Designed miniproteins, single chains, continued (6). Designs and how they scored, part 9

Each design is a single chain, and the fold is of that chain. pLDDT is the mean over its residues in the fold that is shown.

## One batch from the design tools (miniprotein)

Design m20297
Fold by ESMFold2-Fast:
Structure m20297 (fold): chain A 78 residues (1-78)
Amino acid sequence: SLLEKIGKLTAEAMKELDEDTALRVAHEVGEAIIDYENGDYEKAIEHLERAIQIARDAGNEKAVKYLEEALKLVKEDA
């Protein structure tokens, strides 16, 4: 399912980040999943973009790539 794919990509991104940054990313992705399930696709995309920015600000391009893949999956299914 889409949610399983997003969960796996988020878990891989979190492995690349320190604990505090990983928790901020997980929070934003969690909000995105809630918004997606409620049909709020624009808000879901916004929260995923915030998660990507958190990873980018941390300087971790591998985490950014995992989260960009999650965003792509949401945009293709929305």
Scores: mean pLDDT 88

Design m20298
Fold by ESMFold2-Fast:
Structure m20298 (fold): chain A 80 residues (1-80)
Amino acid sequence: MPSFEEIAKATDERLLELGKEYNEAKEKGDEEKVKEYLERMIELLEETIKKFRELYPDDPLAQAAIKHLEGLIAYLRELK
């Protein structure tokens, strides 16, 4: 079973790669790809929140992480 740290690290690494692809699409003016990568980043964060809620429901650090990720999702949705 993955630890809190393992989930957080895997999410961070994947988010970084998606962010690179998003920035490349934005520089090229590819609006469809910009929307696709933005949506994939949101989906990744939503899945991470779900995992934290399922595996660490009573962990205050997980609750703090969930609140931070919810804020990031809200920010990314504003960019659409």
Scores: mean pLDDT 83

Design m20300
Fold by ESMFold2-Fast:
Structure m20300 (fold): chain A 72 residues (1-72)
Amino acid sequence: SSMEEERERGLREAEERGQRNAKVVKEAKKLAEEKGMTPEQMVEYGEKNIDTDLGRMLKALGTSELTLAALA
């Protein structure tokens, strides 16, 4: 049935997106660690590189860390 095909396609797309996102997160964390970036510097780098997946992820990670610190 077409419903099974659509379900399988949706699951593959979600899995592929998850794998790509996980890789970008790992690369972003590695770059931040190698450069000794603070959360503020991660946000600044991300804003300057917002056109890249890596830049967007660094901004998100830096913002998340700053938010968690503010809530502690």
Scores: mean pLDDT 80

Design m20301
Fold by ESMFold2-Fast:
Structure m20301 (fold): chain A 60 residues (1-60)
Amino acid sequence: MEELVEQQKKALDELVDANRQIIEALKSGNEEAAKEALKRAKDAAERYSQLRAEMDALIA
């Protein structure tokens, strides 16, 4: 359980960092960097949702 909480925190931190990279890439006109940052943000959001569901199942 405690490891799932830490993994959720890491997923949120990665989501925040990815969103910052999207903004920086768009400001510099780097479309490829923006696409990669978007993929990272999607992966982090999906991982966060999955970890939350797993934690809910474990404590039910």
Scores: mean pLDDT 79

Design m20302
Fold by ESMFold2-Fast:
Structure m20302 (fold): chain A 70 residues (1-70)
Amino acid sequence: SKKEEERIEIAKKAQEERDALLKQIDDLQEQLNASTDEAEKAKLQAQIAELEARLQELEEKAQEEIEKLE
């Protein structure tokens, strides 16, 4: 159905955005593991935490949109 197609499209967009955020988190974690500078580590940890918060918000919003489709 058209609503099923819309649900799939919403899920696909959320998946693509999630994958992009996860890649950024992985890249930052790799930098964090390689760093020996405490100030740099603190900055990287803060950036990772912000991206993790965005991931959670994205999941919640995507679920809400899907639920609105029935």
Scores: mean pLDDT 82

Design m20303
Fold by ESMFold2-Fast:
Structure m20303 (fold): chain A 68 residues (1-68)
Amino acid sequence: SMEDLLEEIERRVAEAYHAVAQRAPREEIERLLAEVLRLAESTGDPRVVAAAQTLVANIRAEYDAREA
């Protein structure tokens, strides 16, 4: 269901933020972000896709700031 997909997206986003906080390898971060985008695209809702793209960009920025 849409609700189950949204909950899974939220879980994967939380996993990505946790991985950034733990300074996980970039490959692990990008794998989690790719899954977030895949799940968002599977909803077929452009608003969900746009929100996921914004979250992914924010997580990437956070990771890059911690590596700098």
Scores: mean pLDDT 85

Design m20304
Fold by ESMFold2-Fast:
Structure m20304 (fold): chain A 69 residues (1-69)
Amino acid sequence: SAEAEEYYNKGLELYEKGEYEEAIKYFEKAVEIDPNYYKAYAEMSKAYKKLKKYEEAEKWQRKAVRILT
């Protein structure tokens, strides 16, 4: 979905700026539109790691891996 990709790209911009909480909100919007958008789950995991929220990071990394495999 183009809309899911737009939210994902906005999340990446925010992540690059260090706005990790805001980045996560946009990645969440992307997966609301496309629940199989594995890249958005992987980026959410990375953002949660930057926030030192390791349990949430592991949860979303497992979700991304499940979609790929």
Scores: mean pLDDT 89

Design m20305
Fold by ESMFold2-Fast:
Structure m20305 (fold): chain A 91 residues (1-91)
Amino acid sequence: AAAARRAAQEATLRELARAAAEAAAADAGVTEITSEREEVRRDPAARRLTFTHTLTSDSLEAIGTVVARLDADGNLLEATVEASVRPRPAA
């Protein structure tokens, strides 16, 4: 039960990060995505989960980030959603 609830919580946070990245890409006029990357960082000491979704085009990266704060039992207390666009790093 608890594991299933946490999995559903993480799925929702991943979708929020993805939606933020997609909105930022659309607002920046990105029409073609060449690659997509998802990252999850867990910080048990801070009781924090960070979900980052990166959409890459030929010239830009759109990044959606969700920072979730958890209670002692791993339940979601709050989530902050941020989006940014940056130039693609030179190879």
Scores: mean pLDDT 81

Design m20306
Fold by ESMFold2-Fast:
Structure m20306 (fold): chain A 66 residues (1-66)
Amino acid sequence: MTLRVETTLDVPSFIGLTLRLMGVPGVRVKVEGENTLIIETELSEEEYAALVAELRSIPGVTVTEL
């Protein structure tokens, strides 16, 4: 599954989010410009749903399922 993650976070918060996501097994992160990430996942359905829910819980983060 692929996600587009668009944020209004400041630079330190965006870097922190990017590093956290890069540490998740089965997650590949591509930075697409300032404050935008493309995430490709090789997760179980349950782990994927949990990741999407977690990302959507962060203020200033918009998640689009591709």
Scores: mean pLDDT 82

Design m20307
Fold by ESMFold2-Fast:
Structure m20307 (fold): chain A 67 residues (1-67)
Amino acid sequence: DPYEILSSVLSGEQLKELVELGEKLKNASDKEIEEAAKKFAKKYNIPEELIPYLVEWLKELQKLYQS
């Protein structure tokens, strides 16, 4: 589960910002989601190996908001 991995390394405020980012990206393309995940990782000095989990979590949020 991407959330379990991310919640172990991100603060509550960072997790909240990530959820808000996911809602903002509800109509975004895969490329836009990947770009947003990379910018979020760079902003908070998140290891590059965690970017795939950020992308997956944002895509899961997108599916929920598009339902």
Scores: mean pLDDT 80

Design m20308
Fold by ESMFold2-Fast:
Structure m20308 (fold): chain A 61 residues (1-61)
Amino acid sequence: SAADLIAGLLVREGGLSREAAERVARAIVAGDLDTAAALLVEHMGMSPERARAAAEALSRI
């Protein structure tokens, strides 16, 4: 599924735990980019602007 692909990318490239990656992936698939961006800020230390851009890019998978 798209969620599994997104979670796999976040674990391998983003260094997120599988639990955190699955939470981000679920938010992306649900179209909840605000929640996805907030989780990327929390777990990766991204700026809000970078987190939003990353969430939008992941939503295109």
Scores: mean pLDDT 85

Design m20309
Fold by ESMFold2-Fast:
Structure m20309 (fold): chain A 96 residues (1-96)
Amino acid sequence: SAAARAEALRAQGELLREMGEALAAAGEAVRVDPSAEAGVRELLAEARRRAAAAGPEAEEVMREAERIVRAQAPGDGALAAGELLRAAGEALLAAV
């Protein structure tokens, strides 16, 4: 139903916003302490699992976030990926 679809998109949007905020915080942590890099990798793995369970929209955005992290230094990549996830989450929430 349209209501079920809207609820699914809302759940995916909320997840992406949560993960985006967490990745941004992890990226800032790496900037002050490079040993925090393992936390970024663990958070990405958790975000990937949760996005895959939430739905195809979240999973696709998460794949793009992982590409960004691989292309940049860990702190900068996590910050950029966090911004992408937050913006994508807001867009999904605005669409419902």
Scores: mean pLDDT 87

Design m20310
Fold by ESMFold2-Fast:
Structure m20310 (fold): chain A 118 residues (1-118)
Amino acid sequence: MEEVSEARVEVETARGRLIALARSVTVPEMPVEEMKRRAVELARELVEEALKEHGLTKVSEEPVEVTVDEERKEVTAVHSVDAVDAEGRRHHIHAVATVAPAGREVPAGAGDSRVSAR
């Protein structure tokens, strides 16, 4: 049971056209390192899809940044790329990929009262 959610925003700005993409997927329980790998792959796929869809040529890219949210057990990867279209117009692609564990969350770990004083 895997759910995929996707969002897309395109905005014209003083520095060129911004294409912002977000994709969230739920995955079976797996190690955080595997979730990081999945998030990076998804962020890169979003950028490649946008480049192909808009007929853009990549001119520069930033390293993929990965953030782990320990409270929500979510991993987010961000990939930003500058590209140009056939007319030489500048485009900035900002892709955010989030990987979260699938399944029913229990609101609290009942019974772990944390041993020892404050």
Scores: mean pLDDT 75

Design m20311
Fold by ESMFold2-Fast:
Structure m20311 (fold): chain A 73 residues (1-73)
Amino acid sequence: SSLEERVPVLIEQLSDPDPAVRREAALELGRLAAEIPAHLREAAIQALKVASKDPDPEVARAAEEALIRILNA
């Protein structure tokens, strides 16, 4: 699947009921930071800002690290 298909799915998964799914989505967005299509960058940033406030501290940390990588890409 293309990044144009994958990135929107990862953004959706940041809101999954399962914290393990939210954490994996945040980690994957962080790994893909430099490859995120320019037109999806703002959506990813906004979703990760929300996820950085997640009640699960591991999700919040993964989202914060992903956000830093995207902002510095």
Scores: mean pLDDT 89

Design m20312
Fold by ESMFold2-Fast:
Structure m20312 (fold): chain A 56 residues (1-56)
Amino acid sequence: MDEEDVEKIQELMAELVDAIEKGDWEKVEEIAKELAKITGDESLPDKIKKQLEESK
């Protein structure tokens, strides 16, 4: 990943944390999909959802 991708990922991760704190699962899903597009990991949304379910 180049520097631009890293910056975008950091911004999306901050938004993801905020959405999780607010319980906005629709926003979490949207951010996870955007992260998957940048990283090329199609399973990332499922991995994030699984980690959140295991943490509760």
Scores: mean pLDDT 74

Design m20313
Fold by ESMFold2-Fast:
Structure m20313 (fold): chain A 58 residues (1-58)
Amino acid sequence: KREAIEELAKALQEDAPAEELAELAEKAGLDGDRIRELHEAGDLEGIADLLREELLKL
């Protein structure tokens, strides 16, 4: 789970497309649809905040 979140964070830093971010989010146990919505809105900071919250729960 932690590794999957780290992979998602790396993909976000590398400006990966929304579809790839959503797939990685699902592997990490996150809501891929929510990640896709945030990416479409250009809210990359919101995606980063969700990742930080999930890491803190581990």
Scores: mean pLDDT 76

Design m20314
Fold by ESMFold2-Fast:
Structure m20314 (fold): chain A 82 residues (1-82)
Amino acid sequence: SEVRERIEAVLRELEERLGERGREPARLLREALLAALAGDPALAEELRRRGLELAERLAGEEGRELTERAAAEIERLAGLGT
């Protein structure tokens, strides 16, 4: 539960930093996490990649970097590694 709350805080901070442009990237990262936890690493990687690409498209290099750091932190908190 504490891990879940920390993951939700990471996603919320991403949305706060990027504004509306962060909403869809954060949603894709949440879906990627759920896919990984459900035992579908291929879908998780596809959704993660789409989230990073969308963040770059909407918010440039800064958006990509913030989203990449959020993804890495979520993966670390969930015990998925990199």
Scores: mean pLDDT 86

Design m20315
Fold by ESMFold2-Fast:
Structure m20315 (fold): chain A 83 residues (1-83)
Amino acid sequence: SEVDKIVNETLEKIDAAETKEEVFNAAVDGLLELLKLLPKDKIPKGIGLILDLIGDYLDGASLEELKARAKELLDEVKKLIEE
């Protein structure tokens, strides 16, 4: 599926990332692509998840914490699309 393609490509980029900026950019790009696949009524929740990642980045989360959080948020958006 297109969802699985976006999630898998984004996870590969997150795993390959060596900096917080690379994790953040990969995760935001993937989340925005997934946002385009959300039903309109779920878009506000999807935006909220992206804002949560932005907050974690601005609050100085570690590289490991950002990778874990990005993966968690990707899974949550995937569930919103599939449910």
Scores: mean pLDDT 85

Design m20316
Fold by ESMFold2-Fast:
Structure m20316 (fold): chain A 61 residues (1-61)
Amino acid sequence: MKEKLEKDINISMIRMLLGVAKIAGDEETAKKLEELLEEAEKAKTVEEAEKILTEAMKIMK
């Protein structure tokens, strides 16, 4: 239950970053974030989703 919530939060944060990149017109960043979002949705653990979110945040810097 708690793990599912934490995973869903990480996925939602990646979706927000993707939305921001699309609004900004940064197609390269948006494409990379879309790939990371797919990986996060395939992640079976919170730890995997958290690592993917960290990569997404690094791309947005």
Scores: mean pLDDT 77

Design m20317
Fold by ESMFold2-Fast:
Structure m20317 (fold): chain A 103 residues (1-103)
Amino acid sequence: SRRFEAQLYTGVGMAYAKKGDYERAIEYFERAIELDPDNARAYLNLGEVYAKMGDYEEAIEYYEKARELGEGKMKKLALENLSNVYEKMGDYEKAAKYRAEAA
């Protein structure tokens, strides 16, 4: 029941993020995490929203959580997003490290 509700809130958050309503997207992803703290997808989506807002430190924290909780494709996507954020920050050494881990 709670996992289904968390999945629903994650979907609503994604819809708001696509519209560029990042404040509402964050609110729904946070609700999803409160219901299901192991929701790697919600953490990944929070990281993507913070990265789009230019809040790279917050994006990194959420991507690291998505990497920790995620398996397979989700973990790979979190590692790729970590690489991309570090590259945007000019940390090419960390960017290369995470890109290698994603391969």
Scores: mean pLDDT 89

Design m20318
Fold by ESMFold2-Fast:
Structure m20318 (fold): chain A 69 residues (1-69)
Amino acid sequence: EKEKLLAEIEKLLNENPNLTEEQKAKALANAEKADLEQLKKYLEAGKEIQKLKELAKKYGEELLKKLSE
């Protein structure tokens, strides 16, 4: 299971445009040193941040439309 969690974390890191390749590599190396419970927490936090970014973008568009009225 740890290998699957690491693969999911690597995917989240690669999908983050604000991270440099060096930062992604370091984060992945730190994840490899983490225990299973910590990896689950990292993955859930990463997924939640992505959901919040998607919601912020959608609500931002709706708010701009409302303000343009």
Scores: mean pLDDT 68

Design m20319
Fold by ESMFold2-Fast:
Structure m20319 (fold): chain A 62 residues (1-62)
Amino acid sequence: SRKTAIELLSDKEKVLKLTALEIAGLSQDEIAEELGVSRSTISELKRIIRESKATGKPLPQA
């Protein structure tokens, strides 16, 4: 859900861990397991980060 993805965004350590796991070549399912969230939450989080980087818009806060 969006709420859970936004909560993860407010945790800088979780965002850094997400990036490190992506660099390590883990799948979305593996990253979701490592962060203790659903695959859909990881997908939503990635979309929010991409949108922010593409538009220069600030990230939503929980």
Scores: mean pLDDT 71

Design m20320
Fold by ESMFold2-Fast:
Structure m20320 (fold): chain A 95 residues (1-95)
Amino acid sequence: VKELIEKLKDENPLIRARAAYELGKLGLEKAAEAVEPLIEALKDEDEIVRIAAARALGLIGDERAIEPLEEVANDEKVEKGVRLAAKEAIELIKK
């Protein structure tokens, strides 16, 4: 988990996106410490990383992510794909 959190800050956006994906697959019990780093990754400069972060937060299912994801989902300046990923993540968390 710690190594994957460090990879969220990698120079390569593909490595950051992969780290987010792998953290999401671990789920809440194993990746709770990644929730705040993944919330920061919602503001990443790369669209693919922002989508991966939103999806990871949805898979982890921690309620701390709901408000940050709602901000992303309702920001018309954010790409449609990222807003959709945020909306889908919120639905997964609220189940």
Scores: mean pLDDT 84

Design m20321
Fold by ESMFold2-Fast:
Structure m20321 (fold): chain A 58 residues (1-58)
Amino acid sequence: GDPHKSLQTIKDYLEGKVSEEEAKKALEDHAKDLAERSGASFELALEKAEKNLEELKK
């Protein structure tokens, strides 16, 4: 989806407003958009997004 909406969903997850499954889907959507726009691999974009979420959650 829209990267702005994906980031909003991740923020909502950190605030306890959405499920972990919904946040995971938003991370995958965000990583896909980052890979598409920056030319980076999806795997690297996803790993970076997951690491950022883990740091914010801990």
Scores: mean pLDDT 71

Design m20322
Fold by ESMFold2-Fast:
Structure m20322 (fold): chain A 94 residues (1-94)
Amino acid sequence: SVEDELEAILEEGLAKAKEAVAAGDLKTMRNIGVETLAKMVNHANKAGLSPEEKLAFLERFLARWREEFPDAEALHRYAEWAVEQMRLKLEEEK
């Protein structure tokens, strides 16, 4: 299912990011975060998910990334911006 595929993208991204952190490569970790978020958004768009469904997955990404990488402030701010953009899109379509 689309939900299972989005969860798989998130978990794969988190696993790769954890490996990068273990290697001391914070730049690669941040790049993986950006790429994971982009893959999730692109997959959700191709699957025809509503703005509300996309927002739910973006908020899940932000929550999981904050939990796993609390010191990754720049990545958190990027994710917060992406969630806010989807929230504004949802409000516009109400």
Scores: mean pLDDT 78

Design m20323
Fold by ESMFold2-Fast:
Structure m20323 (fold): chain A 81 residues (1-81)
Amino acid sequence: MTLEELGRELERAVAAGDLEAAARAARALAERLRAEHGDSLEVAALLRELARLEEALGRLEEAARLRAEAEAIRAKAEAAA
């Protein structure tokens, strides 16, 4: 699945109110952006949005882990700029 395909899946899932599908698409999109462009502020923002979706699904430990990862990436990206 390409970045463009993952973006479309995320948009469809959000429009449908399917939080499980939205979280899966957001995770895949963040992983692909990381693989293609490295750790960036865009990846950090996606991980924060994924954390919000996981929290809405009641997955509090996963949400906390994702927020910590997003903050680490943000701090590193700012230091590298």
Scores: mean pLDDT 80

Design m20324
Fold by ESMFold2-Fast:
Structure m20324 (fold): chain A 111 residues (1-111)
Amino acid sequence: MEEVKKAVEELDKIYRDFLEGKITLEEAARRVVEILRKLAESGVPVDELIDLATYALARLYRVAKEKGVSPEEFKRIMDRLVEEVRADPRLPDEVKETIESIARTLKKIAE
């Protein structure tokens, strides 16, 4: 789908901007959620949103590790991301549950 392809390109730019020090990890996480919300509002199927959320969070963890973000800071940002996702009325419940599950797994791996 053209919209998902553009979203992947936007995600890659977010990760690059974070690695180059142009944005914070909190801002990167916020923009990831914004992309997922916009795709949900545009009618992208839940299965594709779940796949994209999985990709986005895995990449967020990888770039945070590469930048030398501490496990404690990463966990704090993941907790904040989960809180914002839970409060978002535009995201499907299945996407919210997937994001929460992946965030829990990534916090354990970051230890």
Scores: mean pLDDT 85

Design m20325
Fold by ESMFold2-Fast:
Structure m20325 (fold): chain A 61 residues (1-61)
Amino acid sequence: SKEEEIEQIINELLGAALDPRLSEAEKEARIAEAMARLSKYLSPEEVEKIRRSALALLADS
């Protein structure tokens, strides 16, 4: 379902952002890909909220 796809994308995004084995460039690439995928389902405002949350997690690494 649409909700299952969104949840899967967010879980993949969080997994990548929190994975200490990925480089900063790999994490940024995964975030960009997730945002592009989410833009098909969510409004620009919702995508931006998720992007900011992901970047905050990346900054805490």
Scores: mean pLDDT 79

Design m20326
Fold by ESMFold2-Fast:
Structure m20326 (fold): chain A 63 residues (1-63)
Amino acid sequence: PLPPLEDLVNAAILRLQREHPELVVTDEMKEKAIEEMQKRLAEGKPVTIDDVEEIIRKILEEK
């Protein structure tokens, strides 16, 4: 089966933590990231792991 959106979020978090080991992503932030991914998919935009990293960075900046 295709990997769930949660797997992409977790993979993106691992990549970000390699660059920023102090980075903490809460479950609420993960849910917000999944909502943004779903929104992009509904708009016909591709969602790659790089896109998910961008989404997570944006969420962190908003807090």
Scores: mean pLDDT 77

Design m20327
Fold by ESMFold2-Fast:
Structure m20327 (fold): chain A 73 residues (1-73)
Amino acid sequence: SEAEEYLKKGIDALKQGNYEEAARYFEKAVELGTGREKAIALSLLAQAYMALGEWEKAQKYLDEANKILNELG
């Protein structure tokens, strides 16, 4: 899926230490993904923001991911 393509690009950016670029790719994956895939994208987006020192944004996205995972339960 298109969401999977953006997840792969984001993960590659994370591996390179390009956290801002990774966040942009994960934001696209969140927009395109649903259910578990969206929750994974939100968790990775939060990880990228933590690496950038944006802890408030990271907590917001982790909360959104947890809400989706709880609803899938």
Scores: mean pLDDT 88

Design m20328
Fold by ESMFold2-Fast:
Parts: structure tokens; C-alpha cells; sequence
Structure m20328 (fold): chain A 80 residues (1-80)
């Protein structure tokens, strides 16, 4: 799905803004895999995005996680 691909692309950008290099690379790998699978296996792409979000949650304070998710929602709703 183009929607899943865009969500993965936005999440990758947000991770690069908010996470340290090691954590951002881990999220980047998961989101790149989700992008590759979005058209052929959208269920697996969604699972990988869920894992990426969980990695962000582990890497950030509650306040920074809420800020990152708010920024993700803003970009996703802007039809970017």
C-alpha cells in the first residue's frame, strides 16, 4: 500500500530526528523492510512498522516519544 510506504518513510525521518545513531539505524532497517514489502505483503509491512514504533518507544523518554508521535501524525495527515 502507498499509505504504508509513506508511513514508513515518515517514521524513518522522525527516527533520524529524535534517536541516537544506533537506534535510528535499527528503525531505518525496519522501515526500509516495510517500504519494500508495502505493495506485496502489507500485513508484514504493518508488523515491521509496529516493531519500529516499539524500538522508538524503548529509545526515547515518554515526553520525547509523545513529541515524535505527534510530529509523525502531523506529517502523515498533511498527505506527504
Amino acid sequence: SESLQRSAEILKEIAEEYLDKESAEKVSKLTDEAIALAATDPAEAARLLTQAVNEMRKSLSDEKYDEAIARFSERAEAAY
Scores: mean pLDDT 82

Design m20329
Fold by ESMFold2-Fast:
Structure m20329 (fold): chain A 55 residues (1-55)
Amino acid sequence: MSPIQQKLEEFKEKYSDNPEVVEAAENLKKAIENGDWEQASKYSEELSIERSKYE
């Protein structure tokens, strides 16, 4: 597993009570696993926005 995929799994565990963050992290992980860098870029921004709502 790549370091970025490991970090995304850690985010899903840390924010398990925040389903929007978990969903964005899962979507980003899947895009990276599929080599879909356009979708990965989109979900990376979405994850950043969703995470900021809980700070």
Scores: mean pLDDT 74

Design m20330
Fold by ESMFold2-Fast:
Parts: sequence; C-alpha cells; structure tokens
Structure m20330 (fold): chain A 80 residues (1-80)
Amino acid sequence: SMIKGIGETSKLGYEYSKNGDYKSSYSSSKSAYDGAKKLGLPKSIVDQLENSYKYAKNGDYKKSYEYSKKAYKLIEEYMK
C-alpha cells in the first residue's frame, strides 16, 4: 500500500542518517513528507514527517532521525 510505502521511506530516512548518508536521509525524509501530505494522512503523522524533513534540510540529522522514528511508529499504529 502507499501508506506502507511512506512508512518504509521514513524508516529508510532514519537508517540512512544513522549510517551517515545524509543526502539519502534528506531525500527519503522529503519523499515521505510529500507522500503523506498528498495522501491526506493524519496531522499527527504529517507533522512528524514535516519536522523530520525540515531538520534534515537544516543539517540537524539527529532531530530528523528522531522525528522519522516517531513517524514510522505512528504509521505502523495507523495501519493496525
């Protein structure tokens, strides 16, 4: 599903950040945010993905990582 795809993209974002691949982390965070907004996911999920993307854009990959993890958890709970 597209929702599952957004969750996996968010997870890739924080895994790339953990491994020091900040360009891929930024790209994945942006993609997950854009996808969640387009699909009209709950504000709680969109807000976490937006924060992840904004922090990645500003070079704060630690905060980006934390918000991506929160978004992934919320997406998994939303899909249950």
Scores: mean pLDDT 80

Design m20332
Fold by ESMFold2-Fast:
Structure m20332 (fold): chain A 59 residues (1-59)
Amino acid sequence: ELDAQLARLRAARSQEERDAAGSEIVKTVNKLIKEGKADEIAEVLRAHGAVVTKEDLEN
């Protein structure tokens, strides 16, 4: 789910499409943090080329 949303963000060609994809990602990330899956979020973001740690997601 988060992988598909990040792929959509990377494929977005307009600012409006990026903003829409970004808002969906924020909702999914907040849900995963509430479920205690911050480690999984960090791994997915790293796979998409982001340098993210679990600490960054928990604060």
Scores: mean pLDDT 69

